# Designed miniproteins, single chains, continued (3): the designs that were tried, part 74

Each design is a single chain, and the fold is of that chain. pLDDT is the mean over its residues in the fold that is shown.

## One batch from the design tools (miniprotein)

Design m10717
Fold by ESMFold2-Fast:
Structure m10717 (fold): chain A 70 residues (1-70)
Amino acid sequence: SLAAHQARLDAATEEALKLVQEGKYDEALNLVIEETRRAVAEAPPEDRQAVIDAGTKAVSRVLKAAEKAE
């Protein structure tokens, strides 16, 4: 379901933010990008844009956290 994809993206985002705190910016970004790609591949066509939007927000959140850490 879309809710399940959102929950997994949220969990991946939280893990990525921990990696940012450790200075592992590339690992953090890759984690969220890979989870987004997986979610898009698994989502039915009608949910695909919503998953892309959620993943884009997650990537943006990780990038902003990394920028603030510098």
Scores: mean pLDDT 84

Design m10718
Fold by ESMFold2-Fast:
Structure m10718 (fold): chain A 64 residues (1-64)
Amino acid sequence: MEIDEKEILESLGRMYVALGELVKDDPELAAELYRKAAELFEKAGNEEGAKEAREKAEEYEAKV
């Protein structure tokens, strides 16, 4: 079993996405959580995950 920094960042990114879904009735908070997820996915090298999280953040920012 070997956990590297990339796996930790990707797991944190997924956690922030889940938190954003839980607080989707608070679009300002949801946008912040999705932005953090996008940054974590970028650092993990997950460009697709970063793009999807970024798009979600922008969607919620537009609702504020």
Scores: mean pLDDT 80

Design m10719
Fold by ESMFold2-Fast:
Structure m10719 (fold): chain A 64 residues (1-64)
Amino acid sequence: MLNKQAAEAVKQAERSKDPEEQKRLLKKAEELIDKAVKNGEKVDKETVTRLTGLQMRLMAEEVE
């Protein structure tokens, strides 16, 4: 269940037009992934990759 919530948060972040909202959703997704791992739930590698990718893109844009 947490894995699906994390995937949804990443999807919402990808669709958001607001960088601050994107960061908040990515932080939420990261917390959900951590909880899923702690609970022994399977986390989809694709969700983790998409979260990390978008997170890094947002950080790169700020450094530029």
Scores: mean pLDDT 77

Design m10720
Fold by ESMFold2-Fast:
Structure m10720 (fold): chain A 67 residues (1-67)
Amino acid sequence: SMEEFIKKLEERIEELEKEIKELEEELSKIEDPNSEEAKKLKRELEIKEGIKALLEGMIAWLKKKME
């Protein structure tokens, strides 16, 4: 069902939010913001935040269609 699909997308967003929080915490521990480690974490954050935004948009669109 569409409701089950939305629930799976919401669960993926929860997983992404946890991953984003963990990456933010790791980034906060890095003293040099220009290090290769910091750059890798920033890239991972941008990718995960982007995926989250796309999934949130998809859920919003699907909920509109269920009206």
Scores: mean pLDDT 87

Design m10721
Fold by ESMFold2-Fast:
Structure m10721 (fold): chain A 88 residues (1-88)
Amino acid sequence: LEELAKKAADPSLSEEEKEKILEQLVPYLNDKDPEVRAQAVLGLANIYKNTKDIKIKERIAELLKPLLNDESEVVREAVKEAGKILEE
């Protein structure tokens, strides 16, 4: 996860690389550990910020939506922080 989060923050990634990292982050959104879920949320927010592909943006928005109601405050805060990045 730490390596994926680092890669997600790299603005030089190709759109194909961003999509690959996005799909690799998806399983971590369902992790039992809320810290892991929060880190995956922030990784997706970084991809959203750096992508030009509307389909990737839509995919990330769909993935983050259910986590607004996550049982953990740390995950909900991560989604709110991500939401500030998604607010254009």
Scores: mean pLDDT 78

Design m10722
Fold by ESMFold2-Fast:
Structure m10722 (fold): chain A 78 residues (1-78)
Amino acid sequence: MKTKTYTFKADEPAEKVAEFLRENGVEVPELRPDTTVAAFANYLATDPRLRAQGVRVSPAVLAGEVDPDTEITIEVPE
């Protein structure tokens, strides 16, 4: 199967990731205002429901801080 991949900066608004996921048919939870890509990526990496939908995140970050310049890649089924 072909997959779609998009790369975001850790300090970008998480709404950019949510928009990308919705465009690719992934159900996204309600986000708090000011949620960063890094904070949302931690949720995406750990949620079994999102994993079951084929969502993948690199790097997988758990309960840690990520440098603002870190590139976070989100992969979804096409």
Scores: mean pLDDT 69

Design m10723
Fold by ESMFold2-Fast:
Structure m10723 (fold): chain A 62 residues (1-62)
Amino acid sequence: MNSVSAEVRDAVRNGGVAQKEAARLAALAAPGADFRGHEELAEAIINGKPEEARRLAEELAA
């Protein structure tokens, strides 16, 4: 499955340090949120943008 959600999952499991850090910071900012359903946040995680992912997750949590 080549969906955004599949790529987010792959980036967290098999991606580089930046992808894993982006997912970690997002999870800290919005605990329990399904990041795979949020296209902008998913793209930030897939592209290894930790600060952007955290900011988007904070917006989701608000």
Scores: mean pLDDT 70

Design m10724
Fold by ESMFold2-Fast:
Structure m10724 (fold): chain A 75 residues (1-75)
Amino acid sequence: EIEELKEKAEKLKEEDKTSPEAILLLIELAHLYEQEKKYEEAVKVLEEAAEMAAEIDKETAERLRELAKELREKL
């Protein structure tokens, strides 16, 4: 399922770099990585989602960056 979500998010990003659907998929993917204790991957995906969200909603982007920071503390 992780690979499927990753491919789906990548395809959506290629079509629209500010896709809300892609941002939500990246957040879901980060949650799955966190459950698997793959914190490096989770941080990377959250930072990407935050960058995309910054074009739409700065508050959401900041929240996602804070989440990535918290996960980075576990590395």
Scores: mean pLDDT 78

Design m10725
Fold by ESMFold2-Fast:
Structure m10725 (fold): chain A 74 residues (1-74)
Amino acid sequence: MSKEEKAEELTRRASQALADGNYHEAIRLAEEAIKLDPNNADALAVLSAAYRHLGRQEEADRYAQKALDIKAAA
């Protein structure tokens, strides 16, 4: 798989972990996706949501803003 395809697979798994309430697992998977594709807006959105659920609002806001900036540029 390309790096982009692998990042998308990791992002899907991160979204599933987020839906299951496994916020730390969601962060680990989304961080791995971002290592492969730093501009993966969906992975950044998962990080934002997971950090918000963990009460880390400043980090959540920064990842949300980065995801929005990338989507606006696409």
Scores: mean pLDDT 84

Design m10726
Fold by ESMFold2-Fast:
Structure m10726 (fold): chain A 107 residues (1-107)
Amino acid sequence: IDISLLTNNPNSLSEEERKKFYELGLKYYEEGKKLFEQGKYEEAIQYYQLSIFYFEVYLGKKVEDIKNPPKELLEAIVLLGEAYEKLGKYDLAQEYYNLAKKLGYKF
């Protein structure tokens, strides 16, 4: 899916369609958390990435361009970092922690 069309055209989605993408973002976030709690860190990463993608579609912006991100989007980014840290990918974990801080997350 080419999200550049959605992010560059804020009128391309109805409010009902935006709500569905928000609900998908929440669903994948919650499923990712369950996988993380089960020690399935690689699968949790995939679900957190899907969550972030659907929040980007809902907001019509790439994560780095969002000024007032939803709490769940910030938490998904932090948990994505924690999942990479659990896999020993510390440099990737630090990149996501830095992104979350830039977007207003307080550790």
Scores: mean pLDDT 80

Design m10727
Fold by ESMFold2-Fast:
Structure m10727 (fold): chain A 68 residues (1-68)
Amino acid sequence: AAKEEALEALTAELARLFAAGDEAAAARLVSERFADVGSEEDRIALIKAVSKARGEKSASGAEVGALA
């Protein structure tokens, strides 16, 4: 439960930071979470969270770019 809530909050914060273009803050936040995880499963979950946060922006950008 706590891990899922932390990942959800992290994903939302990362999405906001990526939308603002603050990749340095996003990278620092991810690094802090990676330092706190001790398992491969938790690391994979973090990587997926980052991909989800970035993927929404990329998907929208690609769609608009293809039309423009």
Scores: mean pLDDT 67

Design m10728
Fold by ESMFold2-Fast:
Structure m10728 (fold): chain A 117 residues (1-117)
Amino acid sequence: SLEEEFRRLVEEARRLMRELGFPEEVIEAVVAGLEAVAEVDTELAVRLARALIRLLRLALEGAPDEEKAREAQEILAELGRLVDRARAAAGSEEGERWRAAADAAAAGIGPVIAAVF
């Protein structure tokens, strides 16, 4: 199921972030952001987590910034989809949930993207 795949991806992201030396508070902020996205769109959360895992793997391998930038662009594209959904439903309770998910994901993942460049 998507929920099982999402749980597996979250644990892989935790493992990779620990290997990269990220502090536990940063790891838990990323997890909270991914879980907030999964509450509104599990499929989008899976795509976002997959892109993050690819970025983290490239960072562990010491890959060039150009390769990491491609995965960062995919992360930003998925975050953009969250923002677009929030804008489309602006002024509604659903739009507020999409906006909260987008803000949580950006707050958690943003510092990690910055740290791997």
Scores: mean pLDDT 88

Design m10729
Fold by ESMFold2-Fast:
Structure m10729 (fold): chain A 76 residues (1-76)
Amino acid sequence: DEAEKLREQGLEARKKGDYKKAAELFRQAAELARETDPVLAASSLSLASSAYLKAGDEEEAERLLKESQELLGEHS
């Protein structure tokens, strides 16, 4: 599963303190999972949001958090 692989790579980047790289990897994982696993996609968007906050990109973090919430709301 490519989305799971990207999520794992994002977690490793976060562990190393590379929050910008972690955010990009989580965002890519979310994009791949969007149609097939909305819960994984929403979780990955939330992780990307947190990583962008740590990287100092508050605007992108807020955008992705909103996108995560909207995606979960559509798949009730």
Scores: mean pLDDT 83

Design m10730
Fold by ESMFold2-Fast:
Structure m10730 (fold): chain A 65 residues (1-65)
Amino acid sequence: SDEEEARRIAEGAVAAARAGNEVAVRYGAKELQKLWGVDPEEAVRLAREGRLEELVELALRKHAE
């Protein structure tokens, strides 16, 4: 499902941020942009703050439009 895919990518970005892997965080943000039109700068911010549920909701909200 779109929710499961968005969550997988968002979880990867949050985990990468915790590990200090900024290249992987930006990669995840770009994937969310390509698939759901998420602003990559906002996605990077949410991932760095560990805001997993907000990042998933942002992706799904864009898809619902």
Scores: mean pLDDT 82

Design m10731
Fold by ESMFold2-Fast:
Structure m10731 (fold): chain A 66 residues (1-66)
Amino acid sequence: KEELVEKAYKLVDEAIKAAENGDFETARKLIDEAGKLADQSGSVEAHLRVVAARIILVGAEIEKEL
């Protein structure tokens, strides 16, 4: 369980860094994988972190359309 949570957090961090570099495709893939791990872990905290990352990613993608 804890191993899955740690992996999910690492993937979220990598996704945010990819988004900061403008690589939204990689960021989306990493967040999707983190979401799967969070779901398998049953951790609410991991799920909330993934949701927060998705919100950040969507916001960044919207900003590029301005």
Scores: mean pLDDT 77

Design m10732
Fold by ESMFold2-Fast:
Structure m10732 (fold): chain A 56 residues (1-56)
Amino acid sequence: SSSSLAVALNNLGVVYASMKRYDEAIEAFQRALELDPNHSSARTYLGQAQKEQAES
């Protein structure tokens, strides 16, 4: 389902962010939000990944 895929993409984004691969993390979180716009964790993590990318 689109909801299950959104959860998987959010989890993938978290893994990329933990590896400091913020471009891939941002893409994964954005895709999660396209499938589930109400995914609060993906919104929060997207913002954090964007800040980390901007700091480098």
Scores: mean pLDDT 85

Design m10733
Fold by ESMFold2-Fast:
Structure m10733 (fold): chain A 59 residues (1-59)
Amino acid sequence: APELVLGATPYAPLAAYARELGLAEAAAAFERAAATGDWGDHDRGVRLLAAHLERTRPA
């Protein structure tokens, strides 16, 4: 999704999903964002996950 509403971000499921994809850095970033509310960690996790999905998505 091109637009993510920050106030409703489900960090625990996103971290689990990132781990299943082998994205340890994204998973760690989501866990830190959940614990601290750090928008930098939120942004890093989202960017890493989005980049992976875009790279592996057909078309």
Scores: mean pLDDT 71

Design m10734
Fold by ESMFold2-Fast:
Structure m10734 (fold): chain A 56 residues (1-56)
Amino acid sequence: SLALAIAFAQRNAGLSPEQAREAIALARAGHSYAEIGRRLGISPAQARGVDRLSEL
């Protein structure tokens, strides 16, 4: 669920809804969670959480 991914990103990673959507798009494009984390200032585990929740 996009809504769950955005809510998680805001609460746990301090990301805006737009940054959460960017994290999902980067994951779908094949970027690693470590790369996404470096680009958005979040942990790889937070990037993985956003991606996984987007699929629910």
Scores: mean pLDDT 84

Design m10735
Fold by ESMFold2-Fast:
Structure m10735 (fold): chain A 77 residues (1-77)
Amino acid sequence: GSTTSPEDLERARELLEEGIELLNEGKYEEAVEKFREAVELAPEEVPGAYGVLIRALIKLGKTDEARKVREEMDALK
């Protein structure tokens, strides 16, 4: 794969941290937005973002979207 730029990797980590804080506060929709941006910027270098994105989607009852995200994660392996 291509190497993620240092700026995109830094941004992805910040988005992951913000999303985790939102998830812990029960702000699941905002958390999903942060995690989605993180996986789009650094899918192979921040794989943990997929797991928390799936969890947030399940909390919102978006099980179909959670399934698709899991399939995207599995496709990276």
Scores: mean pLDDT 79

Design m10736
Fold by ESMFold2-Fast:
Structure m10736 (fold): chain A 56 residues (1-56)
Amino acid sequence: MAPPVFPAERAAQLQQTATMWLQGESQAEIAKKLGISQATVSRLLRAVAEANGWER
């Protein structure tokens, strides 16, 4: 698969989303703070969960 257009942006979003989630922020709050859609936050959290081997 070809890399995304903004790979650095994706890496930063993953790190920020994981950090905020661990601090107790909701998906809606993370979306608001990062200026992205809640669907994007959900996708990023799924990627983090898959990387950590969490059960679905």
Scores: mean pLDDT 70

Design m10737
Fold by ESMFold2-Fast:
Structure m10737 (fold): chain A 96 residues (1-96)
Amino acid sequence: MQADIEELEKILESMEKEEEKLLEKLKKAGASEEEIELVKEAIKAQKELIKKYLELLKKALKDKLPKEEVEKKLKEIEEEAKKKQEELEKRLEELK
């Protein structure tokens, strides 16, 4: 559990570095304001997913939540993130 928390924090840090690099590449490539905004929204959604998962793990440790409850909440977070990503990808295609 604690090791998993450290791994997720490392992933979050990696995503912050990747965001800066990706946004710079898009701006240099002449991406529109709408395209840049969609990419920012996608990255924000991904970071929020990881933060929600971290909070769930911390709460599970503190409150001794049953594994079934933790798995249910994790699936809900993952499904929400997947739907958001698909929506953003479709909007990006419509801009091209």
Scores: mean pLDDT 76

Design m10738
Fold by ESMFold2-Fast:
Structure m10738 (fold): chain A 95 residues (1-95)
Amino acid sequence: SSVLQSLTDQAQDTITNGYDRIGQVSGDYQYWQDLRDTLIRSLNSSSSNGYGLSSVLRGFSDYMRSQGRQSSPDVQIVLDQLSDDLLSLSDQADG
């Protein structure tokens, strides 16, 4: 549906902008760009395979929280915010 496509596009933009911000605060752009590209590839693959968008975004949110716990405080703040943003999109996709 156009709504699910819009939410997928918003999730992609959210991930892209969030990981670009992490690159900015960490100074390790290549590392965070590679992770961003992996997540976007996973999002597109899951959508193509018919996985529920809500479940995919919830899984990404959990992953980002886990990454944050293993990161510097500045990076953790951005990952926690990104996690919350993806949970919001997950709830919208769920109905």
Scores: mean pLDDT 84

Design m10739
Fold by ESMFold2-Fast:
Structure m10739 (fold): chain A 84 residues (1-84)
Amino acid sequence: MEEVRRRVEELIRRAEELIKKAEEEEDPKKSMELGKKGVELATEGYRLALEHGDTETGARALDVGTRGSQLNLKSSLAYQEELK
């Protein structure tokens, strides 16, 4: 349990770092790529937490993933605008 929780916390930390980098990224395409990686790590953390019954840590991972998905949508719209 402690090792699983540590692994989920590490996945959440990495996801938050990638999402923060995506927020700071000026290039919408690079922001989308960073955001996508952040969402993937948050999703893995959510899955792992649920498999071990840690609904509280799973909810935190889901929240991080949701924030990343919202940022990725915003960056995707900005990227499409640049293609016009």
Scores: mean pLDDT 80

Design m10740
Fold by ESMFold2-Fast:
Structure m10740 (fold): chain A 58 residues (1-58)
Amino acid sequence: AHREAGLAAFAAGDFEAAVRHFRAALAEDPDDEEARRLLAIALERLGRLDEAAAERAA
């Protein structure tokens, strides 16, 4: 599942891969609050602060 792949990438410090996988997970389940939170954190780690703020506001 994309959520599991995102968690593995996040744990490995591959935040670009984590963003891709968590976005795919949210496309399948838009109500996955944990995937959205982790996506926002991964975006913050990449310095993509405007995108992170948008995810936190959703």
Scores: mean pLDDT 82

Design m10741
Fold by ESMFold2-Fast:
Structure m10741 (fold): chain A 69 residues (1-69)
Amino acid sequence: SDAEDAARGGRAGAEAEGLGGARAAGHQYSVSAKNAGIDEGAKYGELGARAETLEEARRYGALGSKAAS
């Protein structure tokens, strides 16, 4: 489901090894969360996609995953 995709994408962002991967995960789970009607998940996905550091992107991934669970 879109909600399950958003939760998994958020976890992928939280566990990403590099900033590019974390940002890509943020973009992906923001779309899934939006399709599922999970506004908080979509918000954190957009923030993760625009994150300037890996640590920031990982934090938003963790928050997005929790919002989608």
Scores: mean pLDDT 84

Design m10742
Fold by ESMFold2-Fast:
Structure m10742 (fold): chain A 100 residues (1-100)
Amino acid sequence: MEEDYKKALEEAKKMEESKNGGERLAHAIRVAHIIADTLEKYGLEKALEIVRKIAEESSPETRRDIAAALDFLATMYELEGKKELAQGLREAADVIRELA
């Protein structure tokens, strides 16, 4: 969990340092995957803890882009039949949007 938070925070900081939209999107997707992995391993409450910590350390633009990446990943998991994981990712996206 601590290492997952550290990795997600590092990726979020790389989003802020990115020189183009492609790099920024790649890092946003990596943040979303780390949150999804945390959700699968440790449950929703722990995933939301990481989400809140990342949001606190991130610009409004970074928060918006992470929320969009979480929604995109949630849609992919719904298509795979992973309904509960998709729902958790949408809740994570909503939390980031509310903190913005």
Scores: mean pLDDT 83

Design m10743
Fold by ESMFold2-Fast:
Structure m10743 (fold): chain A 62 residues (1-62)
Amino acid sequence: MTEEQVRELRKKAEEALKKGNYKEAFTYYSEAAQGFSDLGRLDEAREYAKLANEARKKYLGE
């Protein structure tokens, strides 16, 4: 995955979050976390995985 693709996924996740679409935000944050991991940016991968988990808790009503 390229940095441009990860940047696009981050933008889509943030947009979904602003709309309250937590399931979509979870999907895009999860994909962005994997993308950062593929790029060797492990600190960013961990942060986006955390954001994905937070979005998941929101759409599950936890």
Scores: mean pLDDT 82

Design m10744
Fold by ESMFold2-Fast:
Structure m10744 (fold): chain A 92 residues (1-92)
Amino acid sequence: ADPEEIDKEVEITLYLIQGYLALKGGDYETAVKYFEKALEIDPNNAKAHLLLGEAYYKLGDKETAIQYFEKAKEVGSDEVKKRAEELIEKIK
């Protein structure tokens, strides 16, 4: 494995953790910023798209939330796709 890629993967994971903690703590704007930082490193990170959708939904922006859930379905695993579909259905 490339050490540069490992360092980036760790940084993405830390941003996702910090964003998730902010999301669960009710700091939705901070959650968005951390998930956006993860996407700056990996624009196709399905989990970051899924979590951004959740953060935007909590901010009251349903349209942006659905767009991020749809992107998570496009780039994600079957598990991420199922979760994104469930979230889209719940917020329609």
Scores: mean pLDDT 85

Design m10745
Fold by ESMFold2-Fast:
Order: structure tokens, then sequence, then C-alpha cells
Structure m10745 (fold): chain A 80 residues (1-80)
């Protein structure tokens, strides 16, 4: 149902935000201010993008793919 899809979409967003917040905390604890700032920017973009996708009733598969793309961006920064 649309209601179930909205719940799933919000859950994917909230889980993603938690992952980014954890990554930011790790970078902060290590004094990695540049990486921290980049991850914060990605977090903000992720939140805006997921909220738009939820409003647009985007498919769960597309939301998962979008989340995976943002997670890859964080991995690239953390390994740079």
Amino acid sequence: SDQDNQIVGRTLRDMGISYFDGSISIQDSQGNSSQRTQIQSIRDQFMQTMDQMIRDHTSIDDMIQTRTSYFQQVDDIMNS
C-alpha cells in the first residue's frame, strides 16, 4: 500500500541518516575536519533527496539504489 511504501521510505531515510551521523562522529573523534565536513554535506543532500523521493512516491528499489550511491560517496571520502 502507499502507506506501507511511505513507512519503508522513511525507514530507509532514517537508517541512512543514522549511518551518516555515526560516520561524522568517527571523523570528529579523529580530528578529520575535511572528511567530516564532506560527509555532513552528503548527509544533507541525502536527506533532501530521500524526502523528495518519498513525496514523489518513488519505488523502493530506486530509493535503495539512491541510498547505496550516497553510502558509496561516504566510503570514497573515508578512504581518501
Scores: mean pLDDT 87

Design m10746
Fold by ESMFold2-Fast:
Structure m10746 (fold): chain A 57 residues (1-57)
Amino acid sequence: SLSDEEKEKEAQKLLLQYLNGELSLEELAERLQELYPEVDFSDPSKLFQTLAKLSLE
């Protein structure tokens, strides 16, 4: 199991891969769902709220 700090770093890495065109939005959502199983990333509002939070860090 990853710590909260490790999850946040992995999520930021995934976001950067998406922004670089290495990962699709669908793949990003699936990977984020693995890191945060308590969040429903099939909901676009929750996905974009999480992405906004990661981009501000």
Scores: mean pLDDT 77

Design m10747
Fold by ESMFold2-Fast:
Structure m10747 (fold): chain A 84 residues (1-84)
Amino acid sequence: SEEARRAELREQAATLRGMADDLQNKADKVRSEMEKRVAELRAQGLPDEEIEAARAEGQKKVDTYNGMADGLRAASAALEAEAA
């Protein structure tokens, strides 16, 4: 039925939103770990170039998770629109 189809799309949309929330949580954890690592490297007296390289690597991972989350949210929104 059309109602069953719409319910399935909404369930899929909710699943994608949950996955996006998990990825946002991972991004937050990576950011926290990155800042802690940067502080440790500074305390060890590493050159600014190496510290900024470590920060850039961590930020790249954060950006990757955020990009994945954004993609899942967009897909979820499309499924919700299809279900309307």
Scores: mean pLDDT 90

Design m10748
Fold by ESMFold2-Fast:
Structure m10748 (fold): chain A 79 residues (1-79)
Amino acid sequence: MDMEKAKKLKEQGDEAYKQGDYLTAADLYSQAAVLAAKAGDMELMREYATKSVDAYRSLGIDVDLDEHLARIREKAKAM
């Protein structure tokens, strides 16, 4: 189920974040957000997308949350 995969990806992202691997964490959180969007959970999508943006910020990369959310929604529709 997409929700179980989303949760697993989020947990892997949390582990990467704890290890200081912010780039891997950002990617895993973005993947989790896409699966949450595909499952129809917009609140969880926003939560995971926000974690991804925060991980990018830890790298000095400023990502616009609304633009990131728009890309996540489009990826979810394409799946």
Scores: mean pLDDT 85

Design m10749
Fold by ESMFold2-Fast:
Structure m10749 (fold): chain A 74 residues (1-74)
Amino acid sequence: SHNDKALEYLKKAGKALKEGDYKKAIEYAKQARENSTNPEAKKYLEEAIEAAKKGDEEKAIKYLQAATVTLLDS
């Protein structure tokens, strides 16, 4: 499903972020957003992208986690 692809990209985004590769993290978070049908998850992903652009790793991780929980509950 589209949400399964979104979850795969979310895992890749989190890994890239922890490795300090913010450019890859942003790319993967964008792919997660495009592959999600859940509007709440899309909003959390947009917040994660903006936090990553600012170099705010803690905030980016929190929003990626929120998107993941939302998609698992849907």
Scores: mean pLDDT 85

Design m10750
Fold by ESMFold2-Fast:
Structure m10750 (fold): chain A 60 residues (1-60)
Amino acid sequence: SMAAKKEEIRKKAKEHEKELLRKYLAGEITPEQARELTEEFYKELGKEYGLSVEEIKKII
């Protein structure tokens, strides 16, 4: 269902955000790199679920 897909998207976004925060606090990435990785992740989610990056951002 669409509701189930939205919850999967939110879950994946939460896990990705936690991993980026972990890497940032460990000094592995900069804030700019975290931003670039987040944009790439949204593009990948969009491809997986057949949604635009804008639609992914609206769901999160």
Scores: mean pLDDT 87

Design m10751
Fold by ESMFold2-Fast:
Structure m10751 (fold): chain A 69 residues (1-69)
Amino acid sequence: SELEHQLKLRAEAREILETETDPEEMRAKLEELRKRGLPERVVDSRLRGLELSTDPEEMDRLGTLAVIA
């Protein structure tokens, strides 16, 4: 299912943001997800979330999906 595939890729993107501390490695891992079918806009949304993470509540996983456009 395309929906299940997309949900898996988004979950992996969130885990990358939570576990990877090096911005260059984070970008590389998100680029690999893009090659696997994650849309460019979702990758851009995750990278923007990285730039905007100034407090622990914004790093909360629930808020990240609300920024996808």
Scores: mean pLDDT 64

Design m10752
Fold by ESMFold2-Fast:
Structure m10752 (fold): chain A 61 residues (1-61)
Amino acid sequence: KVEEAKELARKLGREAGLDEEQIEKVVAGVERVFDERPNEDISKEELESIVQAIVNHYKSK
């Protein structure tokens, strides 16, 4: 599940035009969300929303 989130983060980051450093920050952000919510069943829609929010944050930086 975390690996799927990391792959989605890399894919969306690349599609958004982020560089490798920004993509790794997005991946780290996704990992942190899963680390903070280890007992929570994160839905696919919530996962996509989380990844997109983090990507959009770094895209503007």
Scores: mean pLDDT 74

Design m10753
Fold by ESMFold2-Fast:
Structure m10753 (fold): chain A 105 residues (1-105)
Amino acid sequence: MELGELAAKRLTLSGALRQHPTPELQEKLEEVEKKEEELLSKDPQSAVDSGEELFKEGRYEHAIKAYEFALEIDPNNKRALENLAKAYEKLGEFEKAKEYREKLE
């Protein structure tokens, strides 16, 4: 399962859990979070790759989360910074996009 797909599932389950708190949803959320951590620890670059796939699908908010994870591992990752700027532009958050672009210069 792609890291981005796991991030998307985590956000969906978190939303569902807030709306309908059940033990089943809580357990599923914990499973997704554990799998996400496992994949991230094996290959930090997989976070950027997953984010790019989510971006191509128009899932900009989910892509941002994947890129943020990449920056936690490598704060100077140019690929993550460039893609964060693009994703924020797609969401209309131009001030955030400018901040990330300035870090590239």
Scores: mean pLDDT 75

